# Designs tried in a protein design run: designed miniproteins, single chains. Part 48

Each design is a single chain, and the fold is of that chain. pLDDT is the mean over its residues in the fold that is shown.

## One batch from the design tools (miniprotein)

Design m1648
Fold by ESMFold2-Fast:
Structure m1648 (fold): chain A 117 residues (1-117)
Amino acid sequence: SVMEKLEELAEELKKKIEEMLKQGEFVPREKALEVFRILLEIGKLALELTENVTLAVAALLRVIGNELDIELQGEKVPLKELLERVLENVELLAEVVPESEALKELVEFLRKALESL
């Protein structure tokens, strides 16, 4: 199921971010790029599930833009900046697929994580 794969990727992304929160204020660029690759895959699945193609395309372009911005940074990315960009992407994806509980939980998790930084 396309939805089951999307839910699984959202849960995987949450676990990856939980690990990053334990490691300090900066994330290696390669690990930050892995986050956006998962978001891009979620975005592609969201596009398959939605009738709102315009919103889904906008969400995908925002993921791509954030990935490119991170690629242009140095070897380390500030964790707070990474999480702010990820939250923006996940909020848009949750609007594309409002039936996804895992995306809603990921939004709440990211908001709480940012408040703790």
Scores: mean pLDDT 88

Design m1649
Fold by ESMFold2-Fast:
Structure m1649 (fold): chain A 85 residues (1-85)
Amino acid sequence: SALSEQSARNLKVLRQAEEGKIVTEEQRKLINEILSSPVEEAKKLLKEHKDKFPPEVVAAIEEEIENRELLLRGVEAAIKRSKEL
């Protein structure tokens, strides 16, 4: 799916940033915290720490958060549909 391909691309960008040492260990821990947080908290953490990351890393995190929000909306729609069956 388009979301899976986009998520894979975003994760590749983040992995390349880590492997290329263009992010510090502290920044890597923060990226992991953002990506493991609920969508609203992830958005807040990214906004607070945006200036600490390269623009490509920020774009990858923003897009991954958006992908997670879309997946949550899809799950909510599926749950609503299953209750009607």
Scores: mean pLDDT 75

Design m1650
Fold by ESMFold2-Fast:
Structure m1650 (fold): chain A 95 residues (1-95)
Amino acid sequence: HHMKALEYAKKIEEIVKKISKKKSLSDKERQELFRAITSLLSEMRTVRQLRLVNDINSAIQQLINARIKGDKKKAKKAWEEFKKLVAALKEEVLS
């Protein structure tokens, strides 16, 4: 199970890294992101892990909104927060 969680986390990172360079999400990218997050949630075992995934989703939404508005400062802050949360989730899953 934790190997699948790490794979889904990596897929989310790849999708979010692509959208961090773009002004908007395509329908395909939005669907892939939704499926990856849903798959990651299904691999979570603890309330702490579930909260981390919820925080990751919030950071992603903040990044998307900041990119749509052209707010480079908020986009950078949301991207850095996203990276920290994903790193924390990987450590939590490996523990």
Scores: mean pLDDT 81

Design m1651
Fold by ESMFold2-Fast:
Structure m1651 (fold): chain A 73 residues (1-73)
Amino acid sequence: MMEEEVKVVREAGENLLKTAAPVLSQESLDQLRAYGEELINKLKKGELSVEEALRQLIDKSRQIVADEIARKR
C-alpha cells in the first residue's frame, strides 16, 4: 500500500546516500536528499508510481555523481 511504497523509495534514497557519502560533497548529498523527499511527496500525491520514483531517484543520483566528478577536474 502507499506506506509500503513510500518506505521503499525512502530506503532506496537512504541507501544511495550511505553509499555516496564518502565520495560526494555535503552539497551534493543535500541535493540528493532534497530530490528524494520531492519524489516521496509526488508519490504520496499519486503523481508518480513507485517504479517511476525509483527510476528518477537513480537518474538524479547518477547526474549528481557526474557533476561532482566534473567539479573535481
Scores: mean pLDDT 79

Design m1652
Fold by ESMFold2-Fast:
Structure m1652 (fold): chain A 100 residues (1-100)
Amino acid sequence: MKSLEELKAEILGGLELLGTLVRIHTTRLDRPDLEAELLALVEAAKEAVEAEDYDTAIAHLQALRDRVLAEFDPADPLAQRMVDGADGLIAKLREAKALE
């Protein structure tokens, strides 16, 4: 098992990767409105993690997940990567909360 500090570092790194994935896929779909909205949710989740408010970080990632599922074709593998990324980070945030 990882320490809380190591897990927090992995979560912050995962949030940066999720932000990059959002930028790449929203740019390819020509959706700058969705890019701005989803990146705001990633940044809010990052701020919550840095504040050790894991419930708020989970809520922001759930909002991102729901927004991706509402706006993108569920058969789109790029949309699925964003959903899978958010779900993985939510699982790590729940683990971090249990260690705190």
Scores: mean pLDDT 83

Design m1653
Fold by ESMFold2-Fast:
Structure m1653 (fold): chain A 113 residues (1-113)
Amino acid sequence: MEEVLKKIKEIIESSDNVEEALYEILKLLGFNDEAAKILAEFLSKLSAETLEKIAEAMELVLEGKSPEEAVEEAGIPEELQYEIIALLDNLKSDPERLKLLAFALRLLAEKLK
């Protein structure tokens, strides 16, 4: 697992393109090409603040909150709640992948500030 965290950090530090960095990270986390492309395009359009809130919602799901509770508590914008709930519901059965994606989104948000 330490190797995956190192690779995520290297991708974020070396990339000048947010969508490309997200695509590579999602592929590293086991998403197929089509899912990684769609999700990277969606996430790359979001602000640093919104990416941090999504990471917080992911962490709340890891603590045992439902996706619906997590998006409300993290303060996800209402227009994004449906898409983020769907993402969290899909990932809640894979806590390791959810944890790694939360880490990646926090690190990417920090770089974008």
Scores: mean pLDDT 85

Design m1654
Fold by ESMFold2-Fast:
Structure m1654 (fold): chain A 68 residues (1-68)
Amino acid sequence: MKFTLTAKNEVVGEGIREGALSAEELGKLKVLELSEMKVVFEVPEEAAEAIKAALLQAQELGWAEVEA
């Protein structure tokens, strides 16, 4: 499953980029595209629902916007 996560500010964007790269090194996801404010990544289908729920929570907190 592919997700796009867009940060609402540069500080959140830095955290998202560092988190995505760390998770890729741990084999939890694959980073497809990386920019200052946006990360596109792919996760195993088995993890997709749980990750989607967590990303929607970040969207509700006003930190980022999520597309799945």
Scores: mean pLDDT 80

Design m1655
Fold by ESMFold2-Fast:
Structure m1655 (fold): chain A 86 residues (1-86)
Amino acid sequence: SAKAKKLLEEMEKFLKEFEEWLAELKKLADAEGVQLPGAYLKLEEIAKKMYEETKKLIEEKKYEEAEEVKKKGLEEIEELIKFYNY
């Protein structure tokens, strides 16, 4: 459906923007000679898991559950970012 396609496109855009942001942080950390904190790897794992679970639910036509997974994943990312004062 059009709604499912839009949700998937929004999730793909989010993951791409997130991965680009993380890649830039890794580049900056390397330039400063420091290790990127493990928290950023955890953020990447949460984002990827959210995308995969949302995609699977969309394929199963469980759109309400897909929206809930997206919401929970974004909340988890936001809470982790707030914890690190980011």
Scores: mean pLDDT 76

Design m1656
Fold by ESMFold2-Fast:
Formats: sequence, structure tokens, C-alpha cells
Structure m1656 (fold): chain A 110 residues (1-110)
Amino acid sequence: SLKRAAELFREASRLFGEAGREAIKSVATGGKYEEAMRRLIEEARRKLEEGVELAKEVPEVYPFVEQSYQSALDSMEAGLEQMKKGNGTSAGLNLISASSTAFVAARYLE
């Protein structure tokens, strides 16, 4: 379903945005954020994967959705790499980028 695929990408966008904000806030407060952030990222990844599979039902938009999906994964991986280095601000900014690209995928499906 086109609407269901769009919903999944919007939910992934929200989760990446939340993870990014948690990463940035954790730098300011000195708190541990990794467990909560990893759970949000993993949920977002599952929603991206389900959404891109559903988007295959719409060949007209699928190439654009797949491109946005790959961009979101690249930003997510960059965010995880920055988290491993202890760079919470850089991790958060990369996750906010993943949020934006997931949202673009949803817009192609609407």
C-alpha cells in the first residue's frame, strides 16, 4: 500500500529525529544515551526496510524512494560511527539527516 509505505517512512523519520535529539541532549547533560538511541535507530531501520519493500508495488516512484532509503541508511551509519567515537553532536546531526531523507521518501509516496 502506497499510504502504508509513506506512513512507515514518516515513522522512521520521527524515530531518527528523536534519536538525534537524544544524542545532542546527552552531550549537554553528560548522560548515557547509547541504549535508548540504539533502540530508536533499530526501530527506524525496520520501518525503513518494510517501507522500501512496500514501495516496490509502485514502480513509478520506487527508484526515488530507494534512493532516499539508501541516503537515510548512509546517514544512519555515519551517525552510529560518530557514536562509537563518542561524538554525540555529530552522531545527532547525522541522525537528523537520516530523519530528513526518510521524510523525503514519504513525500514521494504521497
Scores: mean pLDDT 84

Design m1657
Fold by ESMFold2-Fast:
Structure m1657 (fold): chain A 63 residues (1-63)
Amino acid sequence: DIRVAMVLMALGVMKATGLEEFSEKMRELVIRELQTLSEEEREYVASVSPLAAELVAEARARE
């Protein structure tokens, strides 16, 4: 799914930049995108890294 690929790319950018304000904005965009994904897609994203799992949990908490 293209949306899953976009989320994974955004997570990579967050790791690479180190700029806090940019990382916070990117985090919000990733959380909003995760809210549009199916539960199966969210489980897959959560499996790829600890950061991804935290963002999936945050997306669920906002529902």
Scores: mean pLDDT 73

Design m1658
Fold by ESMFold2-Fast:
Structure m1658 (fold): chain A 90 residues (1-90)
Amino acid sequence: DYAKKALEYIEKAIEAARKGDYEKAVEYARKAAQYAVESGINTEDARKALEYLQKAIEAAEKGDAEKAVEYLEKAKKYLEKAIAKEKAEK
């Protein structure tokens, strides 16, 4: 399930960012975005998740661990909402 893989990589990105491993945080956030797109979920919440993943990547590239974690947590929340809505409507 690509959506579950996206969530797993968001969690890995959060852990990497908290440890100051910005290279890994960017790598995992990019993988999360790829799996989120491949999941086929195309809703407003899914688009918001991708937007926050991009903001998290930018924050991590600047070495801003606090902002990177904040944006990754927001991406996770929106992706969880997108997944829940897809299951409820199918």
Scores: mean pLDDT 84

Design m1659
Fold by ESMFold2-Fast:
Structure m1659 (fold): chain A 74 residues (1-74)
Amino acid sequence: SEREELLEGARKAAEAVRLAIENLSSDPRAPDRTSEEAREFVEKQLEELKKLLENTEDEELREVIELLIELLEK
């Protein structure tokens, strides 16, 4: 179902965000400019996720979206 596909996609997105944050934290080769670009990208993702959360009534999806927001805000 579309709901199952969306839930699976959201969980994969959460894992991707976690890995991206981990990689950004551990990569000493990234210049400051790249860090600023990554920060701007994260800020845009936060805005999109908050908008998605407002339009989502599915409790499981809301939990995944809230997890993504928490990971990006830390």
Scores: mean pLDDT 67

Design m1660
Fold by ESMFold2-Fast:
Structure m1660 (fold): chain A 73 residues (1-73)
Amino acid sequence: TGSASAVASAVGEEARARGESAVSAEDAKHMMDTAVKNGAASEKAGKAVIEAAEKRGRITAQEALAAANKAES
């Protein structure tokens, strides 16, 4: 029911599919653009996750959850 849990789940699944703990900023941007377009995440949550990923070059599921929660609060 929250954008935060949806974006964290998506980031976690993508990282696991690649055998990694985090996704790249480029992958995070593509994933968030898709999630927002499909209504799975708010624009606010998606943008916050993308900005966090760009700042670090990568993002984990926990970092995505934190960024989205901060944007929604």
Scores: mean pLDDT 80

Design m1661
Fold by ESMFold2-Fast:
Structure m1661 (fold): chain A 125 residues (1-125)
Amino acid sequence: MSLRELLERIFETLRELGYDKAAEAGRAAFETALARGLSDAQAATYAVAVATLVLAALQKEPLSPETLEAVQIAAGALLRIQDGETLSKEQQIEVLEAARRVAEALGLEKLAEEIERLLERLREL
């Protein structure tokens, strides 16, 4: 399965869970990154970081300190890529692990599973 197919599964899962805004923001981020000439791996990482930030912003209850640390990892990656930096493979893995932790902390088990599939594929690159 391609990185793009795994990313589409993440967006569909977000929509099924009622987070259409997070899915749409992630998709827009992916398309923007590809248009800028970023690799599929860079673009997918950027898309997941953006989707995670929007997902966190949509929460009505305060996030735990541990969940906020994971959100900050996603935010840092977003800023680096917007500044024209590329993420190392290790930094990409850290971002996807952070996104998976956010999904788990929010009780979104199906989303965490789909992020883990993308993470496993990225490790195999």
Scores: mean pLDDT 88

Design m1662
Fold by ESMFold2-Fast:
Structure m1662 (fold): chain A 66 residues (1-66)
Amino acid sequence: SMAVERAREAYERLKDAEGRLSYSQAVDLLVSLGADRSTAEGLVRALGKDGRVDLDALVTMARMVE
């Protein structure tokens, strides 16, 4: 899917040394994929861990905004 492909590309560019995106990076990415901001914030809170998002969680969220 286009959303998943774009999410994976952004993840490779933005990930930290532990393979995680920050809360703000994940929210902004989901909004860029078409989610409204409140939905994106809710998804990152629900599926992120300690305000951070790994690749598996990011792909799951990207599928949900399709």
Scores: mean pLDDT 84

Design m1663
Fold by ESMFold2-Fast:
Structure m1663 (fold): chain A 70 residues (1-70)
Amino acid sequence: MKLSGKEVVELLEKIYENKGVEFIPEDFGIEYKWDKSMKNAIKEFQKTYGLKVTGVADEETKKKLEELAK
């Protein structure tokens, strides 16, 4: 099942907090819109962790986000 934009932002922020860096963009805290910026962030995440680069939070991306957010 696909993750919502809100859940993706929350998991990415947690991962970056664990690395001691701030997650950008700053402005997803209010509406959690699945826009072009979020899609690009997901593509970079997928590329970094060897997943299929789709730009959507599919099951493989969800599983990897949840594993890294622990």
Scores: mean pLDDT 62

Design m1664
Fold by ESMFold2-Fast:
Structure m1664 (fold): chain A 58 residues (1-58)
Amino acid sequence: MGRNRAYADLYDDQGRTDSARGVRAAVRSGIVFSDDEMRRIMDDNGFSRRQTDRILRS
């Protein structure tokens, strides 16, 4: 719940507005990321484990 929204907000906080827009568009299309997919994507994008855990618990 709210996971993809919190993820998009992290991109906005890092000044990655286009990435935030992409995540919000994916959420609107009904795309759901698994916990493993979210961990991989966030690690690849340089987010900390703490940030990843926060998103996964949202």
Scores: mean pLDDT 63

Design m1665
Fold by ESMFold2-Fast:
Structure m1665 (fold): chain A 96 residues (1-96)
Amino acid sequence: STREELVAARRARIEEEIARLREDPEKRALAEVLEGARRALELIEAGRPLEEALEVAERAVERALELAREAGNEEEIRLAEEMLEAIRAERERLAA
């Protein structure tokens, strides 16, 4: 199926782009967020529970926060902290 080939090519292109971002020290936090989003979307597409996807996203943002702190990027630190709060709030909402 040409559709399956196009989906596979799109995934490979996204993975290559994330790998390029990881090679740039200034883009490592962004690369971790994007990789987390990619993995979370794959879990949702596979019919996994939303909570499992949010757990993957939370771990990725926690890693991004560590990298932002190592880089001393105050804007990325603040953004990662805000994203963590939002993910954790959504996980608590689903558990209720």
Scores: mean pLDDT 82

Design m1666
Fold by ESMFold2-Fast:
Structure m1666 (fold): chain A 79 residues (1-79)
Amino acid sequence: LLERTREALEEARRRVEELRRRHPDLVSDEEAEEAVIETTAVRLGREGVPPAEIARALTEVTGRRVSPATVSRWIREAE
């Protein structure tokens, strides 16, 4: 899971950076990083990974505190 999470984060970062290049005034650096983490969590959730496992993997890979409740909310809101 950790390796899959790292790969998904890298892909999400590339896509978010491309969007920021076209519209740099619409997203701050912090908002862009949050969008990358959220996008990765939603993707893993849609692949059937439980929110608790996603939260743990994201916290370990990014060094930022991510709770299972936050991941569950992101997945629910994306539907």
Scores: mean pLDDT 74

Design m1667
Fold by ESMFold2-Fast:
Parts: structure tokens; C-alpha cells; sequence
Structure m1667 (fold): chain A 64 residues (1-64)
């Protein structure tokens, strides 16, 4: 699914940010991933998607 691909992308970028030493950004990205998963478990797919997008954007910007 789209959400599954976004979660995978968010997690991959979060791990990359950790490896490259962007610790504060990685911690924020992980928090967004955890919030997105909580919304997903509650059936709030739109909010889950938004949280995963925010995590992706945050980690990707740090890695640019």
C-alpha cells in the first residue's frame, strides 16, 4: 500500500539521519513515525500519512 511504502521510506531516512549524526532530526523523525503509527492503529489513515510525510521531509532535508 502507499502508507506501507511511506512508512518504509520514513524509517529508512530516519536510520540514515542517525548514521550520519543528525541526532536531533532523527529523534524528531522517529517521534513523527511513532505518532503516525498510533493514528494508523486508530484507523486515521489521513493523519498517519501526514505524519509519515513530515518524517520523510524532515530527515531528507537533514541528509541533503
Amino acid sequence: SELSRMLAAAYTLYVAAEIEGHRDVAEKARKLIDEGLKHYENGDLETARKKFEEAIDLAAEALA
Scores: mean pLDDT 87

Design m1668
Fold by ESMFold2-Fast:
Structure m1668 (fold): chain A 95 residues (1-95)
Amino acid sequence: AAAGAEMTALAVEAQEAVLAARADPSLQAEAAERLEEIAERLEALARELAESDPVTATNARVLAELARAMAEDLREAARTGAPPREWYEAPAVPV
């Protein structure tokens, strides 16, 4: 439960960062940095759980990849002033 709760909290934090950047373009660079931090934490969680909880580990890896993709899109938007690529709605966290 603790690992699943942490993964859920990180997914929610990622979604909040994306929504904030969507509302205020000046936050795009900050949101990208936050998403990179979240991805690193999810990758660390996936490594810790790889043998004991492979399902949560797999979900954490998928979320980390998504967070990195969103960070790259937001960084590009911040750099160019172009609208960010269509953002994916955060998937429901599997229970």
Scores: mean pLDDT 75

Design m1669
Fold by ESMFold2-Fast:
Structure m1669 (fold): chain A 68 residues (1-68)
Amino acid sequence: MEEKLKEINAELTRLVQELQRIRKEYEDAVKAGDEEKAAELRSRMDHLRQRITELVKEKEKLIEELKA
């Protein structure tokens, strides 16, 4: 249980950091008027958010199991 929570938390931290990096690149692309690059980065951000949501749900399920 504890090991799985630690692994999920580490993965979440990495994904959040990547999302923040992509968000900055997205803002730069929007400012530059690069609509194609901005659309690509937005898609990447959506994929990262989906993965983060999946891991958060997995973490919550583990916590709920402990509460019975």
Scores: mean pLDDT 82

Design m1670
Fold by ESMFold2-Fast:
Structure m1670 (fold): chain A 80 residues (1-80)
Amino acid sequence: SLEKEYEELIEEVNELLSKLTEDQRKEVYEKVEPKRLEIEEEYEKLVKAGKLSREEARLKARVEIAKKALEIAKEVLKKA
């Protein structure tokens, strides 16, 4: 399920974030935030077009944002 995928992703993100310094966590946040806004805007468009329910859009957006956070956290950790 998307809920389970999201929970597994957020656990992995939190594990990586726990290995980062405060400054590195800030870098992750600053890089994720504009991507979060883009993803949320895209899913809002799909809801308005009647292509997804609001519940499905929220879950899919959360999963996509978590995947992006994971990618960015891994990049920041590798450069440390």
Scores: mean pLDDT 85

Design m1671
Fold by ESMFold2-Fast:
Structure m1671 (fold): chain A 65 residues (1-65)
Amino acid sequence: SKLFEVGDEVARLVNEGRVEEARELMDRTVDSIEDEVEAGVAAVHLSVSFLVGKKYREKGLEPVL
């Protein structure tokens, strides 16, 4: 799904140290969702993707999602 593709991109940006771009992508994606429940689910999914990217960066690995 598109949400999974955005999550993969967030993880990649964070892994590359492009944290501000990752946060902007997350915010734009969540803000584009009109339904409150769907926006909440997207926010959780993208937050997990962000943490995965950060963890893989700490270990010197590329995120494979």
Scores: mean pLDDT 82

Design m1672
Fold by ESMFold2-Fast:
Structure m1672 (fold): chain A 60 residues (1-60)
Amino acid sequence: NPELQNIVDQLKLGYSVSYIQGVTGASSVQELAAKQENLEAALDLNAGQSQRLLQLLQAA
């Protein structure tokens, strides 16, 4: 999924799309946005990383 790949690449945390899909169950940007809190918890994101994730999801 190229939209998920773009978000993963722009987060710059070294995770793969397959890993993000595995921990969240999301198959699209819309599903990832709905599961944002699950992603934040699974990746142990700090406030700055969470803010960047929000910006990337809103831009998609």
Scores: mean pLDDT 77

Design m1673
Fold by ESMFold2-Fast:
Structure m1673 (fold): chain A 65 residues (1-65)
Amino acid sequence: MKEEEQRRAWEEFLAFAEELGAEVREEGDKIVVTFKGASVEQQAALAIRAVAVGFMLGKSVVLKE
């Protein structure tokens, strides 16, 4: 994808994660998402979004509860 589209996707993902109270960290080529008290439905929404953004950025995604 174009760099500008990748930046926007990342920013939108971070805003979405912050809204749901999730912690997002970059560890080298990995994106780590921690679900702090999120419901199963919120975790599913975050996981789907995280995988999509990770694929766009060429990064692996790790999900933690």
Scores: mean pLDDT 77

Design m1674
Fold by ESMFold2-Fast:
Structure m1674 (fold): chain A 106 residues (1-106)
Amino acid sequence: SEAAEEGKRAAEEGAEKGEEGAKKKTREAGLEGMRAAGEGGNKAGKGAVESGTPEDAREATRAGAEAGNRVVEAGKESGNKENGFWAETGGGVAATAAAAGGAAAS
């Protein structure tokens, strides 16, 4: 479905920004990455709810959760402790939001 594909794309874009934020040295970049990752996961969850089929809902949910977990791992490996914390926070929010959307769709 269109909604599931949009959600999957948003999760991927959010994860890429979250991973980059974890690598940056400025707090502004870290916070931007955290916000982007969280928004991506929320959109994946929304895509699951709006998907119209259980299969599309499951795909959007999995994509959001996996993308969020990638950002959490990037945060753990960050050379900047503060930005690592922001990445772990954003990735965790993303994974949780995607999972919640999937549950609601089920």
Scores: mean pLDDT 85

Design m1675
Fold by ESMFold2-Fast:
Structure m1675 (fold): chain A 55 residues (1-55)
Amino acid sequence: ALSREELRAALARAVALSAEHPEITPVLLRAQAGGDEAVIAELRAEFPGVVVEEP
């Protein structure tokens, strides 16, 4: 699993990229957060445009 800081950095980059390329949807896989629902909820609140998916 990625650390919380690594996930934040990756999602921030993905959100910035999706703003320039509307065809790109930023996605967070639950497995990337190790299934930690609290971390997923925090990242979802910080990046409301992110779609949360299960593998």
Scores: mean pLDDT 75

Design m1676
Fold by ESMFold2-Fast:
Structure m1676 (fold): chain A 84 residues (1-84)
Amino acid sequence: FLEEVERELRRALEELRRTVPGFTEEDERRIREATRRFFQEILELQSIGSRIDLGDEAEKFLKERFKKLEEEVEEVLRRARERG
């Protein structure tokens, strides 16, 4: 799973380097860090969920974390386009 996610992320970043003017290595690093952080939070939630039934709280947490990831990626892309 993580290997497949890393392959898709690498492909997406390569496409962004080709299609987004002003996209830099710093932008790539930030998106990679945000994505890695998101998946680490999912793995932590799974670890907690094995001991505690999180139910609705787990779903709300994941939605909020995903929204934060989307906002960080959008901000990186917005700044990259402004530079290009």
Scores: mean pLDDT 74

Design m1677
Fold by ESMFold2-Fast:
Structure m1677 (fold): chain A 81 residues (1-81)
Amino acid sequence: SAVKTIPVKVGDVLLIEAKKEDITLESVTRKLVVKPGNPAEYTVPSADEVLVDQKSDAKLHVTPFSVDIYGDPQFTVTIKK
């Protein structure tokens, strides 16, 4: 089961923040490098995307209506206001 679930809508901007070390999140079509103190912005797409942490089993499953966080994430996800 997901460690955290965040309700979203298409077009919401997520802020992904690394806690202590650089985080690399990869999908089939995307690579996001997130550095501590420098949040990455991710816009919620109309199609599902799974972003996997390159160094651990942590992952984000993004759908048009939710973001599910799995594993032991060394990052946080919030919605940009």
Scores: mean pLDDT 85

Design m1678
Fold by ESMFold2-Fast:
Structure m1678 (fold): chain A 74 residues (1-74)
Amino acid sequence: SAADRAALGRALRELLEEAEARIRAGVPFEEVQRWVEERATALLERHRDVLSPEERELLLGILLQEVRRWAEEA
């Protein structure tokens, strides 16, 4: 549903905000990347009925790309 998609979007945004905060706080990039991958994968799996496999793969890729970009800037 639209509500389920909105809830997932908010959860993923909160995950990214927490990841950025951890990088700024000096948590090692490798640890943050692993944490994001694990948390995002779990969230996407819980919403497999809302998102296609292609959409889940795309979203996970976008999240991991953002974490790498922050690490390159640090």
Scores: mean pLDDT 81

Design m1679
Fold by ESMFold2-Fast:
Structure m1679 (fold): chain A 95 residues (1-95)
Amino acid sequence: MKIAIVPLSGELTAENAEEVKERLLKAAEENDLVVVDLSGVTSIDEAALEALAEVAKTSKAPVKVTGSPSSKEVVEKAVAAGLEYISISELGKLL
C-alpha cells in the first residue's frame, strides 16, 4: 500500500486553502491513502475546512486526518466536516 503523509502547519485559512487542496489532490492521485497530519496546525477556518471536505469527497484515494492532543480541536473540526480520523497507532499498522 502506497501512503502519503502530508504535514500541515500554522493557520489554515482561505488564503492557503487552494494550495492545500492542490497538494492533497495530487497526493491522492499518486498514492492509495493520504493522511493529513494536523499536529502542527494552530487554527482552521471555514474556507479551509470546506477545501479539506471537498478533497475527501472528490479525491481518487481516501484522505484521512491525524493529529496530536495539542491539535484536538482542529482534528474535531475536520471530522465534523466529513473527514475520517486515523490514529498514529493505526497508521503504524499499515506501514
Scores: mean pLDDT 82

Design m1680
Fold by ESMFold2-Fast:
Structure m1680 (fold): chain A 64 residues (1-64)
Amino acid sequence: GPEDAKRSAEAAKAAAEAGDSAAAGTAYHQMWVESGGHPAGKEGARAGAAGDAEAAAQGILDGA
């Protein structure tokens, strides 16, 4: 659900800030699954793979 997606987005942001891009990408994928295919979650997974994990995670945390 949305709260689970927010927790995964927060984990992705923390992993990205720690320099662990692999963990960040995994957390973004989990966020997309937990959001039920929410567009922000899908974009977060893509951005995480591209190295823009912090911006994508912040978007989820600030949104629905």
Scores: mean pLDDT 66

Design m1681
Fold by ESMFold2-Fast:
Structure m1681 (fold): chain A 76 residues (1-76)
Amino acid sequence: MLSPETQKKLEEIQKKTFEEMKKAIEQGKSKEEIGKIMVKSHEEVLKVLKEEYGDSELVKEAEKALEKWRKKLEEM
C-alpha cells in the first residue's frame, strides 16, 4: 500500500504529465517530443518510489518501464 504522501506526489506527477502531454498534442509536437515527456514522467515516478520503497517490486517495475520508454525513444 502506498503512503498518502507518496500517492499525492504520484498524483501531482500524473497531473503535470497530463497537462504537458495535452499542450504538446495541441501544439502539434512530434512523437519524439511526446516520448521525452513520458520518459521524464517515468523518471520522476521512479525517484519517488525509490525514496519510499528502495528495493521493492514496485521500484523494479518502474525501472523496467523507464528503460522500455528510453529504448523506444532512441529508436525514433
Scores: mean pLDDT 79

Design m1682
Fold by ESMFold2-Fast:
Structure m1682 (fold): chain A 75 residues (1-75)
Amino acid sequence: SSREEAIKRIEEILLRLSFTAPVEEVQRLGAAAREFISVASTEQIEELAEQLEKAPSVEEAIRIVEEALRRAKEE
């Protein structure tokens, strides 16, 4: 499904970042992403996957995920 493909894309991005970023940042990003996936719609998950692929840094990726999570929780 498109949801499963989007989740896999996010997981692959997180795995890639785990080789180049501090453990604390990777853990923060991973925790926020998992929480987002648990509350978000398929469309929101697909949008996040596309945004994360374009993120130039772990810091930007964290901002993107935390903002997406904030918006998803406000429903």
Scores: mean pLDDT 81

